# Ledger of designs, part 10: designed miniproteins, single chains, continued (3)

Each design is a single chain, and the fold is of that chain. pLDDT is the mean over its residues in the fold that is shown.

## One batch from the design tools (miniprotein)

Design m8336
Fold by ESMFold2-Fast:
Structure m8336 (fold): chain A 61 residues (1-61)
Amino acid sequence: SHHEREQALKAHLHELLERLEAGEISPEELVAGLRARMEELGFPADEIARIVANVRRMLAA
């Protein structure tokens, strides 16, 4: 369901953010990992673009 995909995405984003804060990955690697997970979970391309843009904006200095 959409709700299950949304929960899985949020959990994965949380893991990526923890790795970013630990210095294990770059912001670009976080965005790439998020995109890959959204594609794996079957999110539409327009929704992937929107969420990725929002996350990039959040990470911008």
Scores: mean pLDDT 84

Design m8337
Fold by ESMFold2-Fast:
Structure m8337 (fold): chain A 81 residues (1-81)
Amino acid sequence: MDPEQLQRDVELALTRMQRSVTKRALEVAKKQGNKEAVKLFEEAERLLDEAERYLDEGRVDEARRLREEAQKLAREGEKIL
């Protein structure tokens, strides 16, 4: 109901969804033995973990930037799968 709380809840939901997708992509990369893709997806996971910590601190804008950076890394990983 509070606009700031709604924005935080949306960012948290997006971060968790992206983490779920990234974990599945990481498993595919590991099964293929694609070490470069594994590095990109593991880096994306670390950024998503950091984004969730920023959301816990109420730092929504910083969390969003980290989530967007993680999405870019995950897309790079997907291109080389």
Scores: mean pLDDT 86

Design m8338
Fold by ESMFold2-Fast:
Structure m8338 (fold): chain A 77 residues (1-77)
Amino acid sequence: MEEKLKAIREKALAAGEPEERAEAAVLAAEAAAYLKAGDLKKAAELLRKAAELLRKTGTEEDLETAELLLEKAEELE
């Protein structure tokens, strides 16, 4: 899992994406792993952190993604 998360971050940064977006992608992937493991509270926490990072980029697409991640986090609680 950790190697996969590192690969996601490195790929995003190599593509010239903002660090906040790269880190949000890592947190979202980690949240997906916790969802698969049945840890809904931890998954929700990670989705909320990913959404906060996406809001910092200020792009319309990232703001829309952040809203979807927050809705999903609320659904899991």
Scores: mean pLDDT 78

Design m8339
Fold by ESMFold2-Fast:
Parts: structure tokens; C-alpha cells; sequence
Structure m8339 (fold): chain A 69 residues (1-69)
């Protein structure tokens, strides 16, 4: 199954389904800053990387992480 993220509206739709998935999609979209279409495996790989980044930011107590609350 293909996962398509064309803009922030797609990110919002995912966030409505699952806030965690929305945050992951937002990180992925911000990294590319353009429409992307990923297959299931590529999305899973990138989402795991995005989760690690989010977890690192929240655990590290960076100023940016506090603003995300």
C-alpha cells in the first residue's frame, strides 16, 4: 500500500486518526519539504527514524522539544 503525503492537510488527516502517526508524518514531510509518495516499507523505515528523532528531542530536553507540547 502506498502512503502519500502531499501537504500538511494529509498530515492533519493522519493526526486525526492517530496523533503519533501525524507527528511522524509531519517530521517526514518537513524533511523533504515537498510531496512524497512512499511504499509501506519505506514509510515504516522513515517513521522509525522520525520516532527516534522525536524521542531524542523530548528526552534531550531541547528548547524546540518543549515548544512542541
Amino acid sequence: MKIKIENLDDVGELAGKDPRKGAIAGVIFSKYNEPIELDEEEYEKLSKEAEALIDRMTAGGRQGAAALA
Scores: mean pLDDT 66

Design m8340
Fold by ESMFold2-Fast:
Structure m8340 (fold): chain A 77 residues (1-77)
Amino acid sequence: EKVEKLRELIEKAIEGKLTEEDLEELKELEKELTDEELLKLLPLQHKGYYKELGKEVTEEEIEEKLKKLEESKKALE
């Protein structure tokens, strides 16, 4: 599962054990995942992690995405 593999790689990054091969795999998986799948990993995808992917993601963008996900969940209740 792509989400599971991405979570493993993020955990390695947090531990400071991410290799160059792991970083390339992260970039490839990120390209394949949808925004919804990425949002499921949002607690692990902090500013630092997004910078490692070469993405400029602001705190405002992260908050907006999380807020939209929460609104979607409330609409289903």
Scores: mean pLDDT 58

Design m8341
Fold by ESMFold2-Fast:
Structure m8341 (fold): chain A 82 residues (1-82)
Amino acid sequence: MEKAEEAKKKGEEYEKKGDYKKAGEKYEEAYKILAKEKGPSHPETQEAAKKAVEAYKKAGDMKKAIEVEVELAMLLMEEYLK
């Protein structure tokens, strides 16, 4: 699998091309890696998740945007409860 930094860069490339669906997929991949490596509360993790949400909204995929927001909220609650 790609490292978080590489996934983020590919997301930026797809976003520049207007392929917001693929951009969202890459930003989501980056946030999931960062959440495991640095935790869900880390600024880089939150930024990647936010970019995924924004990309999915631009793609018209509101279901995916909401799924990313809910997943991040659940991970943050799990971190808080530990």
Scores: mean pLDDT 83

Design m8342
Fold by ESMFold2-Fast:
Structure m8342 (fold): chain A 80 residues (1-80)
Amino acid sequence: EAEELAEKVREALRELEEARPVALALAPAEKRAEVEELLRRAEELLEEALRAAEEGDVEKAKELIRRAEETVAELGRLLA
């Protein structure tokens, strides 16, 4: 479970990094700073989730993943 969760987080981090230049290109100038902040927050939450998963703290990793997903959803609303 913890190894599978860590792999899921690594995949999410890769997807976020691939999405970063696209999100910034789509952002209106007045929202660029907010988009950058949300991208940074999502990355930090996923990095913390990966650490928790690698330490075997499955519950903490799941909570951090949920928070990262909420941050990504907020980014999506901002760009819509």
Scores: mean pLDDT 83

Design m8343
Fold by ESMFold2-Fast:
Structure m8343 (fold): chain A 70 residues (1-70)
Amino acid sequence: LTPEQQRLLDRLLTAMEYAAKNGRIDLAVDLVKGALESGVLTEEQVRILIDRLKAAGYDELAEKVEELLN
């Protein structure tokens, strides 16, 4: 990953964790969906994000995000 891509993923992860902690899993999923649809994120970058979410203990959110790649 480039430094710019790494910073984008870090910011997105932080925003998603915040949404999840506030019961807004729907909002966290929509953030990733919007970024994929606009071309800001690639599928490969989303897979990295899924791995990070699982490592952080956000298994439910990770599964919902993984559904976007099916």
Scores: mean pLDDT 82

Design m8344
Fold by ESMFold2-Fast:
Structure m8344 (fold): chain A 78 residues (1-78)
Amino acid sequence: MMMEAVNKAFAGLAALQDGNVEEATRLFREASELARKAGDEVSALLYEARAYELEGDEEKARELREKAEELARKAAEE
């Protein structure tokens, strides 16, 4: 369920507030995996993009966000 992914993402935000970037990156990756298992590919891509952004890979993060936006637009048209 999406709730497990959301809980991990919330924990990731809390870790960022504490300045723990490594912990936040791990939590966002776990959130992405849980979202993907729940069939929420859009949220999975957005959480994965956040993890890449925290690692300094802005190009990969941008690519994943663009893919998530494209999937969200296609879903809205159906």
Scores: mean pLDDT 82

Design m8345
Fold by ESMFold2-Fast:
Formats: structure tokens, sequence, C-alpha cells
Structure m8345 (fold): chain A 64 residues (1-64)
């Protein structure tokens, strides 16, 4: 589903941003904030169930 695809992409981008944060906190923080903004936008455009599913999948991707 679109929510599943969105969650996977979000998780991968956030994992990369967090890795960058460990090496370059200033640049990494900027990317993390940008991903947070994308999550907020998706939440405004999606149903609660779609949003929750995307976040659950993103969390799983980050944990890989």
Amino acid sequence: SEAEARGRELGKRLAEAMQLYRQDPERGSKLIREEAERVREFGAESTQDQYNLALAIASDEIGK
C-alpha cells in the first residue's frame, strides 16, 4: 500500500539522517527536522490508520 511504501522510505531516510547526526550533529539535525516536517504533512493528508501503519513500518526500518 501507499502507507507501507511511505513508511519504508521515511524509515530509511530517518535512519540515514540519524547516522549523519552522529558524525555531523548540525547537518544531521537539519535532516531529522526535515523528516519530522514530512511526517507532519503526511499526518495531515492521511487517515489515523494510514499514519499509524506508516510510522510502525518506519520504526521497523530504523531498527534494521
Scores: mean pLDDT 79

Design m8346
Fold by ESMFold2-Fast:
Structure m8346 (fold): chain A 61 residues (1-61)
Amino acid sequence: PQLARVKEDYTATKPEELTLEKGEGLVVLEEVDEEWVLARRLSDGETGLVPKSVLEVLTEF
């Protein structure tokens, strides 16, 4: 699993998507396609589709 941080606000346009605020932490569960991932929000455990363009993936050191 990859840790990611939201780098810009995103408002869900469909029920399967997450609404995200800049700075929120996510766990990327799987890549759905080139533009979308399935992720879990760390603050409340909600899961949904997130555009990859709004995420900064964190690497482990």
Scores: mean pLDDT 80

Design m8347
Fold by ESMFold2-Fast:
Structure m8347 (fold): chain A 58 residues (1-58)
Amino acid sequence: SMENRKKILELIGEILRIIGEMFDVERDTSLSEEEKQARLAELEARLAELKAELAKLP
């Protein structure tokens, strides 16, 4: 349905935004390794949640 398509596109958009933020964290020379690990862990957890939501949609 059109509603399911919109929801899928929204979730894909959020996933792509998080992936972009992960690249930015990796490239950020102002962050310590501990800070990078903490931020990447948060982003990975959010990415897993969005992937789970996407998997529930047809």
Scores: mean pLDDT 85

Design m8348
Fold by ESMFold2-Fast:
Structure m8348 (fold): chain A 65 residues (1-65)
Amino acid sequence: SMSLDVKEALKIFDKDGDGTLSPEEQAKMLAAFDQDHDGSISEKELAAFIRVFAPNATPEEVAFL
């Protein structure tokens, strides 16, 4: 069970309205989605989130998803 949905995460991290996020925060979000393994987030939704907040994600980071 997860308390945070992709939609809520977008709202929280959209401080500037640009989707700008620190590299450390981006890495933590990606790790959190993989670490919990709750299946609460669809692959399609997660892919969209990554494209917005981690366009420079490494192949290894994407492979975990």
Scores: mean pLDDT 51

Design m8349
Fold by ESMFold2-Fast:
Structure m8349 (fold): chain A 98 residues (1-98)
Amino acid sequence: MSKEQLETETLLAMVKIGLAVELQIAKRNNAPQEVLDALRKALEYLSRAEETGSPEDVRKAKEYAEKGLTGLVELGLATEKFLKLVLDNLERAEELLE
């Protein structure tokens, strides 16, 4: 396995775990359906990106993660620091897949 491949797989797996935890918190705190749907879409595209290695799937995951996590930050259910970490990690994963 290349260093770039290992880094990409690790970044995608870590983000997926983090977003799954945030989705669970969102569900328990009755977050709006729009926020829940965005987080589910982000997880769907992350799983697809892990299977396909497609930078487009990472880009879609980033779009939905930003939407979902921004909603959670506004509700006080996530931190701006975590939102930034997720977006930075997905941007790095997209770069590595180019």
Scores: mean pLDDT 88

Design m8350
Fold by ESMFold2-Fast:
Structure m8350 (fold): chain A 96 residues (1-96)
Amino acid sequence: GLEAVERIARLIREALLHALRGDFEAAEEALERAERLLEEAVREGLVSEEAAEALREAIEAAREAIRAVEAGDILSAVGHTLRAIGELLDALRHAE
């Protein structure tokens, strides 16, 4: 339900903020926690299929943003970050 989506969304946002500050280790740890919580929420039936799909897309966009920052590709990093935020909003809209 909504609580699971909100927890996962918070971790994805924390990962993006860490990456933008250059803290790539903390960013990766936050994404790993988000992935584990998503897998658990899907397994337990706590999140809708639409919310789960949006959260997966948000995690992938966040991962691409982190890689782009590490590569010095700031324009791609911004684009992927905005996409991740959009997918997080979509996930929240599809939460029960």
Scores: mean pLDDT 84

Design m8351
Fold by ESMFold2-Fast:
Structure m8351 (fold): chain A 78 residues (1-78)
Amino acid sequence: RLEELGERIQELLSQLSDEAKRAVQEAIAEAAKQGLSEAEALRFLAEEVERNPAIPKELGRELAELLREAAELLEKEA
């Protein structure tokens, strides 16, 4: 379920350093600025967490996978 994915994503995000959390917030703000849909914003965030050097590679990969899965579920619910 989307709710379960959201909880898992929030848990992983809470493990990030303050620097990495700030980078995630900046990515979310940029997605909103571009007028992306919720699913598009999640995919944008997935790309950013994978590329950002402030986020540990393994954690970024896991986060990106969950974010893309959530985006796919949102598109199916539409």
Scores: mean pLDDT 77

Design m8352
Fold by ESMFold2-Fast:
Structure m8352 (fold): chain A 64 residues (1-64)
Amino acid sequence: MDSELIARVIGHVLRALGAALDGDIAAAEEALERAERLAEQIEDEELREEMLALVEKVRAQIEA
């Protein structure tokens, strides 16, 4: 069950990076918000923390 959520989180993170490369920061931020909401639904606490950390790291990279 968590494997599907993890795949969807990664998918939205990749979309965020693509949008940021195109200069569409609003679309990048929206994709990261979707990734964060999905990551919060992960039942395994360690995997949830890891996915949330990934979203935060990518957000920081885009904002830099």
Scores: mean pLDDT 83

Design m8353
Fold by ESMFold2-Fast:
Structure m8353 (fold): chain A 55 residues (1-55)
Amino acid sequence: MEEEKRRRAQELADRAARLGVEADTLIQSGKDPERAERLRAEAERLMAEIVELMK
């Protein structure tokens, strides 16, 4: 991969990881399951973006 693609993919991966962790903690605590589901969906969209970049 080009350096530019790798760097962009890493930034997206970092953001997706943070959203995923926050969603998981919300789900486990049971404090805000609706928000947790939205955060998980957004993290998955970012992961799909990474896959597109890696094509």
Scores: mean pLDDT 80

Design m8354
Fold by ESMFold2-Fast:
Structure m8354 (fold): chain A 79 residues (1-79)
Amino acid sequence: MSETERAFEEVVELLGELKEALEAGDEEKIREIVERLKRLVERYPQFRAFVEGELRGFVEYHPDPRVRELAREALERFL
């Protein structure tokens, strides 16, 4: 597996963990995951649009308004 493929797998795993943290309302874990995603997209800028798109998806389409608000804060912290 290439370094880039491994990095993308880590991005996907972190986005899954982020969804769980958002749904749990775990603000400390949300912050930790966003910082890890920021470091990954700094090293692999090609993944930035994908991560931003996934975060915007949670903001716009999640059924729980509490999760949408936490996702908005996560997106603002990521940008």
Scores: mean pLDDT 86

Design m8355
Fold by ESMFold2-Fast:
Structure m8355 (fold): chain A 59 residues (1-59)
Amino acid sequence: MEIIEETDDKALIKDENGNLYEAVKTDNPDEYLAINLETGEVYKAKIDKETKKATLTPL
């Protein structure tokens, strides 16, 4: 998954199919809660700083 915009508190993530997720930073610096902007489904988002990839896990 591609990170197309990142701020201190939020990231906008795009998958291979063009789905957009808004990720909001949690108290853990490498963890976000991501919401699918079309379906409203919530995921745990983890950003790997070495690979520049985001991993989404269902809650």
Scores: mean pLDDT 74

Design m8356
Fold by ESMFold2-Fast:
Parts: structure tokens; C-alpha cells; sequence
Structure m8356 (fold): chain A 62 residues (1-62)
């Protein structure tokens, strides 16, 4: 959802548009929600990792 995207982008420190583009590129590259969660959790925070992974799964299922 746009609300989760905005919250995740704020925690990561990027625009929602940039986060969406990065996640769409990750889907095309065959990325996984778990890999994204782990990477963001290590680099930013566990909360950011969980939110970004949820946005990734929502985008992938559409």
C-alpha cells in the first residue's frame, strides 16, 4: 500500500518513488522478500527491514 511505502521510505531515508523503483527493479532481478528484509535490517533497522519486505511482497503479488 502507499501508506506502507511512505513509512518504509521515511525509515530508509529515501523518497517513496525511489523506494518503489528500487523494489520493482529487485523483483525484475529475482530478489526475495527475506533477502531484502535482512539487508535493510542490517543497514538501517529491523523495523525498516520488516516494512520494506512487506512493501516488496505487496508489489510482487500485483
Amino acid sequence: SDELLEEAAKLVGVSPELLRLRLENAIEAGGTAEGIRESVSESISEEAGELVAKVYEELKEK
Scores: mean pLDDT 82

Design m8357
Fold by ESMFold2-Fast:
Structure m8357 (fold): chain A 97 residues (1-97)
Amino acid sequence: MSKEEQQLLEGEILEALGRMAYHLGLYELAAKLFEEAAKLYEKVDKKKAAEALNNLGKAYAKLGEYEKAVEYYKKALELDPENEEARKNLKEAEEKL
């Protein structure tokens, strides 16, 4: 397995755990897991990194941290400008500021 393939697999595991934490209402844990997944994806898969950053923003929005949510949705859109969920989430979070 290449280093890049290992980073992709580790990122996918962390993102799956992050989604589980999010569905259980463990938003601080979900945020940490999505942040680590995004770091692992950053140089190997920009679209997966954007998805992880969008999920990180969603976790911060659930914590009421709307300024951080906006920051991470914007970062997701820098990596994947066509991410419609991140664009929608950005607008909703900006309305809370």
Scores: mean pLDDT 90

Design m8358
Fold by ESMFold2-Fast:
Structure m8358 (fold): chain A 109 residues (1-109)
Amino acid sequence: VAREVAEEIRLAVLHNALEILAEEYGLKEEVVEKILETADRVFEAVAAGDRERARALIEELKRWLEEVEGEEVAEIVAAIIALSIGDEETLAKLPKEAIEKAQRYLDLA
């Protein structure tokens, strides 16, 4: 499998996981759109070798989600994205329960 195809599959799995979470928590379409747009931007940053930008985008999204949907949703969304890009630094700052829930969404996707 070519590297580009593997990256496209990873992004598709990430989108599916985030959409399953959005349906389970009853998130508004506008919130889902912002989550998916941020996930795309995170993947673009990683592809460009800019992991600091990727982490900043995850942190900004988590902060915004904490205000509009609450801490649990914010932590699980941040964990799903961090797991998808292999960002151990972000994962180390998140609760183990949020990481376990994020992994379940990725496994369903």
Scores: mean pLDDT 84

Design m8359
Fold by ESMFold2-Fast:
Structure m8359 (fold): chain A 56 residues (1-56)
Amino acid sequence: SAMEEEKKRILEGAVSYLTSLNKPDAVKEAEEAIKKAKTVEEADKAAKRIVVQSLS
């Protein structure tokens, strides 16, 4: 579905970025949060929050 495809893109972006920062715990957190998100907006917000938190 379009929602599943967009959630995958959000996850891929977050995982790529967090992996480049060598933050495997944040990668796992992003994977779990995005998987549990019921909407694209929730997935995007979760990914952004985790990325920001990983930067201190």
Scores: mean pLDDT 84

Design m8360
Fold by ESMFold2-Fast:
Structure m8360 (fold): chain A 72 residues (1-72)
Amino acid sequence: AMAPLSDEEIEALRKEIEERFGVKFSKEQVRAILDMANAIEDVGLEIARELLEQGKLKPEHISPRERAVLAA
């Protein structure tokens, strides 16, 4: 789905980045990063699924976000 993420989701991610890295992003900067990541993520998810099926990748080897998407 190409629906934009909610402002609440963007704000949650912005806070997480600030807490972990001490970097303050604007909401529009976070949206730009996510739009780019979403374009790459579709290819990454396909590869991750193939590697998981082959037993070459374990769930713990992928990011928590990717793991959540694969579990849905």
Scores: mean pLDDT 66

Design m8361
Fold by ESMFold2-Fast:
Structure m8361 (fold): chain A 64 residues (1-64)
Amino acid sequence: DAAIEDRLAEALAAAAQQGVDAVLETLRAFAEEHGRHALAEAMIRTIRARTAAAPGDRVTSIEL
């Protein structure tokens, strides 16, 4: 489904400008709408790996 893949790529490129959370939400919504959960999960896994390597959070610590 080239048209669906092109639309997903375009949406992901736009979401990437807004941050990782936007990309993950876009993938989730796209998977729900088009039933492409396996593809979305693969992409989410890749994004999570990159987030783990360079996290955007500035959390120091939670004591308790």
Scores: mean pLDDT 63

Design m8362
Fold by ESMFold2-Fast:
Structure m8362 (fold): chain A 92 residues (1-92)
Amino acid sequence: SEMAREAARRAAEQAEKQGADASASVEGNTVTVTLRNASVETQFGALSGAGAAMYEGAEARATSRGDTTTVTIVGKSPEEAGRGGKALAKSL
């Protein structure tokens, strides 16, 4: 869970660098990152990041409503969820 928490924090920090308000949470093997007041460009980055997390073997989904995007990454382990979260951070 430490690796997943670190990855979630990095994703939130990267989104904040792009002007979004970001929050991140980790529960078991699930990493959730919510971006608010996000530009369309930042939202596309989040969608791309969900795809990158799936490439790492995790289950990922992303939803956008208005200026809010939520990405949920579910791994078979906290380590896998953490890898997915790092892929998301890299895409932002």
Scores: mean pLDDT 82

Design m8363
Fold by ESMFold2-Fast:
Structure m8363 (fold): chain A 84 residues (1-84)
Amino acid sequence: MLYRPNPLLLEILRQAGATRDVYTGQEIMLYLLKYAQDNGLIDGETRTIDLSDTPLGELFGRDSISLSDGELIREAILKHTTPA
């Protein structure tokens, strides 16, 4: 299924190198991970993403998330997209 990101999510995806207006959930997840990697937000020891004072923090409504918390990531994507 394809999703159309809202302006907040779309800006994050564009900063990660995304050029399209619609994406699969897997593509959105990969771009969010790329954004976190490019901005040095991932702690490899704890497998967490530091969201403090970042646009990702606004997207998730949290100061940090676990890389293993797939449901939280999925819900944030669904909250900030519409079916295309």
Scores: mean pLDDT 81

Design m8364
Fold by ESMFold2-Fast:
Structure m8364 (fold): chain A 65 residues (1-65)
Amino acid sequence: MLEELKKLVEELLADPTARFPSLDALKQYAKNKLGIEKLTEEEVKLIEQTYSDLQARRAARRAAA
C-alpha cells in the first residue's frame, strides 16, 4: 500500500493541474484510488507532506505570475 501511495503521489506532483480543497479531500482520494478503508500513520504523513508540497507549488506559481 505505501509503495502504491508513493506512485500516486508522484503522479499528483507531476500533474500541474492537481488540486485538492483540503487535506481530508486528498485523504479520501487516496483511500478511493488504493481501495483502502483506513490509512496507516506512514501513509497519513506522506499524504500530509504531499498536500503541503502541492499547496506550496501553487502558491509559488501565483506569487511569480
Scores: mean pLDDT 76

Design m8365
Fold by ESMFold2-Fast:
Structure m8365 (fold): chain A 58 residues (1-58)
Amino acid sequence: MDAEKEKAREELLKYGREKGVSERMVEEIFEAAMKESNGDIEKAKEIALKYLDYVAEA
């Protein structure tokens, strides 16, 4: 991964860990978001954060 993609991945993994979401789920959400955003890392991060909020434990 380039530096920006790696940084976004690490930020999402940290956020998911704080929300109780597994690393595997966070990675799957980020990859799906990257596909949905056509490779726009900033847009993918926004989409992934919304999905993580949805999946997070109540």
Scores: mean pLDDT 78

Design m8366
Fold by ESMFold2-Fast:
Structure m8366 (fold): chain A 94 residues (1-94)
Amino acid sequence: SMERLKEEVIKALKEAIDLITSEEQLNILKQRVLDAIGDNQAARNQVNIAFSNILKGKKELALKHFERAVDSLQTEEQVRALLEAVKKAIEEIK
């Protein structure tokens, strides 16, 4: 279901954020997330705010902005693409 996929995306994003210890790792996650959401300006704006909050150590606030970005996605295909992008970022960050 869409709701279940969105929950899995947020869980994966939380795992990815906890792995980030460098700007290079942050950029890997950021590029994969932005590529997956494409031209959805509302989602892109929320994602950019989320990454700014990661840089400030505000992980919980970052997750709230990621939730808003995910909520702006309208299709299961878009949510699944984002989930796969985050999973790939996790493998590259390790």
Scores: mean pLDDT 89

Design m8367
Fold by ESMFold2-Fast:
Structure m8367 (fold): chain A 77 residues (1-77)
Amino acid sequence: MKEKEAERLLKIAEALEKNGHLSQAYTAKGRAYLKLGEYDKAIEYFEKALEIDPNNQVAKEYLKEAYRKKGELEKAE
């Protein structure tokens, strides 16, 4: 279920944060919220990842995906 996948990503984020990989930790948190359909929270975490490491390519790609998913939801009208 999506909730179990999100829980795993949050645990990965905690491990990354403890190992000093803060940008990657925020990326994992963003991915967890993206899985839960919480696009605004996902966007916030990917932006925080990029504040720590502007060259985080993974965060850049997921940020684009989060904006795309949010745009699809808005176009459903």
Scores: mean pLDDT 81

Design m8368
Fold by ESMFold2-Fast:
Structure m8368 (fold): chain A 65 residues (1-65)
Amino acid sequence: AEPLRRAAKLAEEAGDEGLAGALYGIADRLEEYNIDGEKYAEELIESAELGGTERQTELVREGVS
C-alpha cells in the first residue's frame, strides 16, 4: 500500500483533500486485508484517466512511480 500512501500525500500537498482522504482510506483497507496494493494502484490510474482530472491522474501516477 506504500504507492497509494505516496499518491495520497502528493494529493494532500496539492490541496486535493478529497482525493488524499480516499487514497489513504483505500491504502488502510488494503493493508488490513493484505490485498496487493500494486495491482490496485494500476486500476486506480486507469480509473483516474477515464473519469478524473488530469491533475488527479498525475498525482496517482507520481505516487505509484
Scores: mean pLDDT 66

Design m8369
Fold by ESMFold2-Fast:
Structure m8369 (fold): chain A 103 residues (1-103)
Amino acid sequence: YGKLAAESARGAGEGARRAAEAGIEGDVVKAVGGTIGAIGDGISAEIYAKLAGNEEGAKKALEAAKKGGEAGVAALRGDEEKAREGAEKAEEAAEEAEKAALE
């Protein structure tokens, strides 16, 4: 489960970045896809971290999902600054979740 948590956490960060960049470019379909991916992968990382007994990793994975969703929504609304900030925070949370999952 630790490896699955780490992979899912990485996916959450990538999804958040993709959502922000696509939304800023006006690619609504890719922005929506990235947002769904960030939230879904972040939640999956949380579940896998809990199954691995990693409570800290689970909390960080959930934060990545939340920040990724916020970044995607901001991008779709045309708020480039909030989209970039949200994506950076989501990536940071995702990296911390990955580290926690791998020890």
Scores: mean pLDDT 80

Design m8370
Fold by ESMFold2-Fast:
Structure m8370 (fold): chain A 99 residues (1-99)
Amino acid sequence: EEAERLTIQGTVYLLKGEYEKAVELFKKALEIDPNNALAHINLGRAYLKLGKYDEAIKHFEKAIEILGEDNPLAQRVLAEAYRKKGEFEKADEWEKKAE
């Protein structure tokens, strides 16, 4: 699938530390498939690396909406985003759910 290929390419750039390029590729993937949970998670991770915590939280929340609140990956990345934003109580709550 084209959206899957763009998501994989974005992940490669994310792992290389090319965060702005990763954001562009994940956004293109989401233009094709708006409910691609992996693209939302990795776009959020790229935003965290860029210090854009509110944007990261938005995409992690969308991933939880798609995958369900019991998904450990989505719960953990949302907890990390809240922690980086300084919302420690929310971070601890989501991290406990991921156990």
Scores: mean pLDDT 84

Design m8371
Fold by ESMFold2-Fast:
Structure m8371 (fold): chain A 93 residues (1-93)
Amino acid sequence: AQALADALAASQKKVDEMDGELEKKINEAIREAQAEGDRLAALVDPETAQAYATKLREEKINEVKKEIRDKYKEVGDAFGANLAAYRQAQAAA
């Protein structure tokens, strides 16, 4: 019982760490896309600069979401497995 509770707590900590990582990476991607857009606006015509800035922002955000989603699923699956094991142990008690 204690070992399963400890494993569940450790898995929850990994999920919490991943949530923090997701927020950090999304904020960084938005900041980088905005800086790139601002730079392009100084170098090309306004219509072209705005089109590129919009495309880069969407592309960077989608890349971050895809990368984090794949990692998050793996961490979430591990948590779910530990939760199922804990529930089974409780039912057997």
Scores: mean pLDDT 72

Design m8372
Fold by ESMFold2-Fast:
Structure m8372 (fold): chain A 95 residues (1-95)
Amino acid sequence: KLWEDPEFQKEVEAAAYLIGGIVAYLSGDYETAVKYFKKAIEADPNDARAYVLLGEAYLKLGKYDEAIRYFQKALEIDPSNEDAKKLLEEAEKKK
């Protein structure tokens, strides 16, 4: 039942893309990290963590306006996300 559930399959797929994006990010491949985090968001658009990680990848690419946008989206989903608040402030200071 669980492994036949489309919602569960999307959650597993989103988690796999998040892990792939994190591995790319840690390897310094921020363009690949952006691609994986976008796919994670497509699989689960309500995971605030995926938006935070996407914003961090854009921050590393020097795309501060994109980073700010995605940190704001993370806070729309989870207003209590401390990482998103901190990173939004950091990105705004670098702009």
Scores: mean pLDDT 83

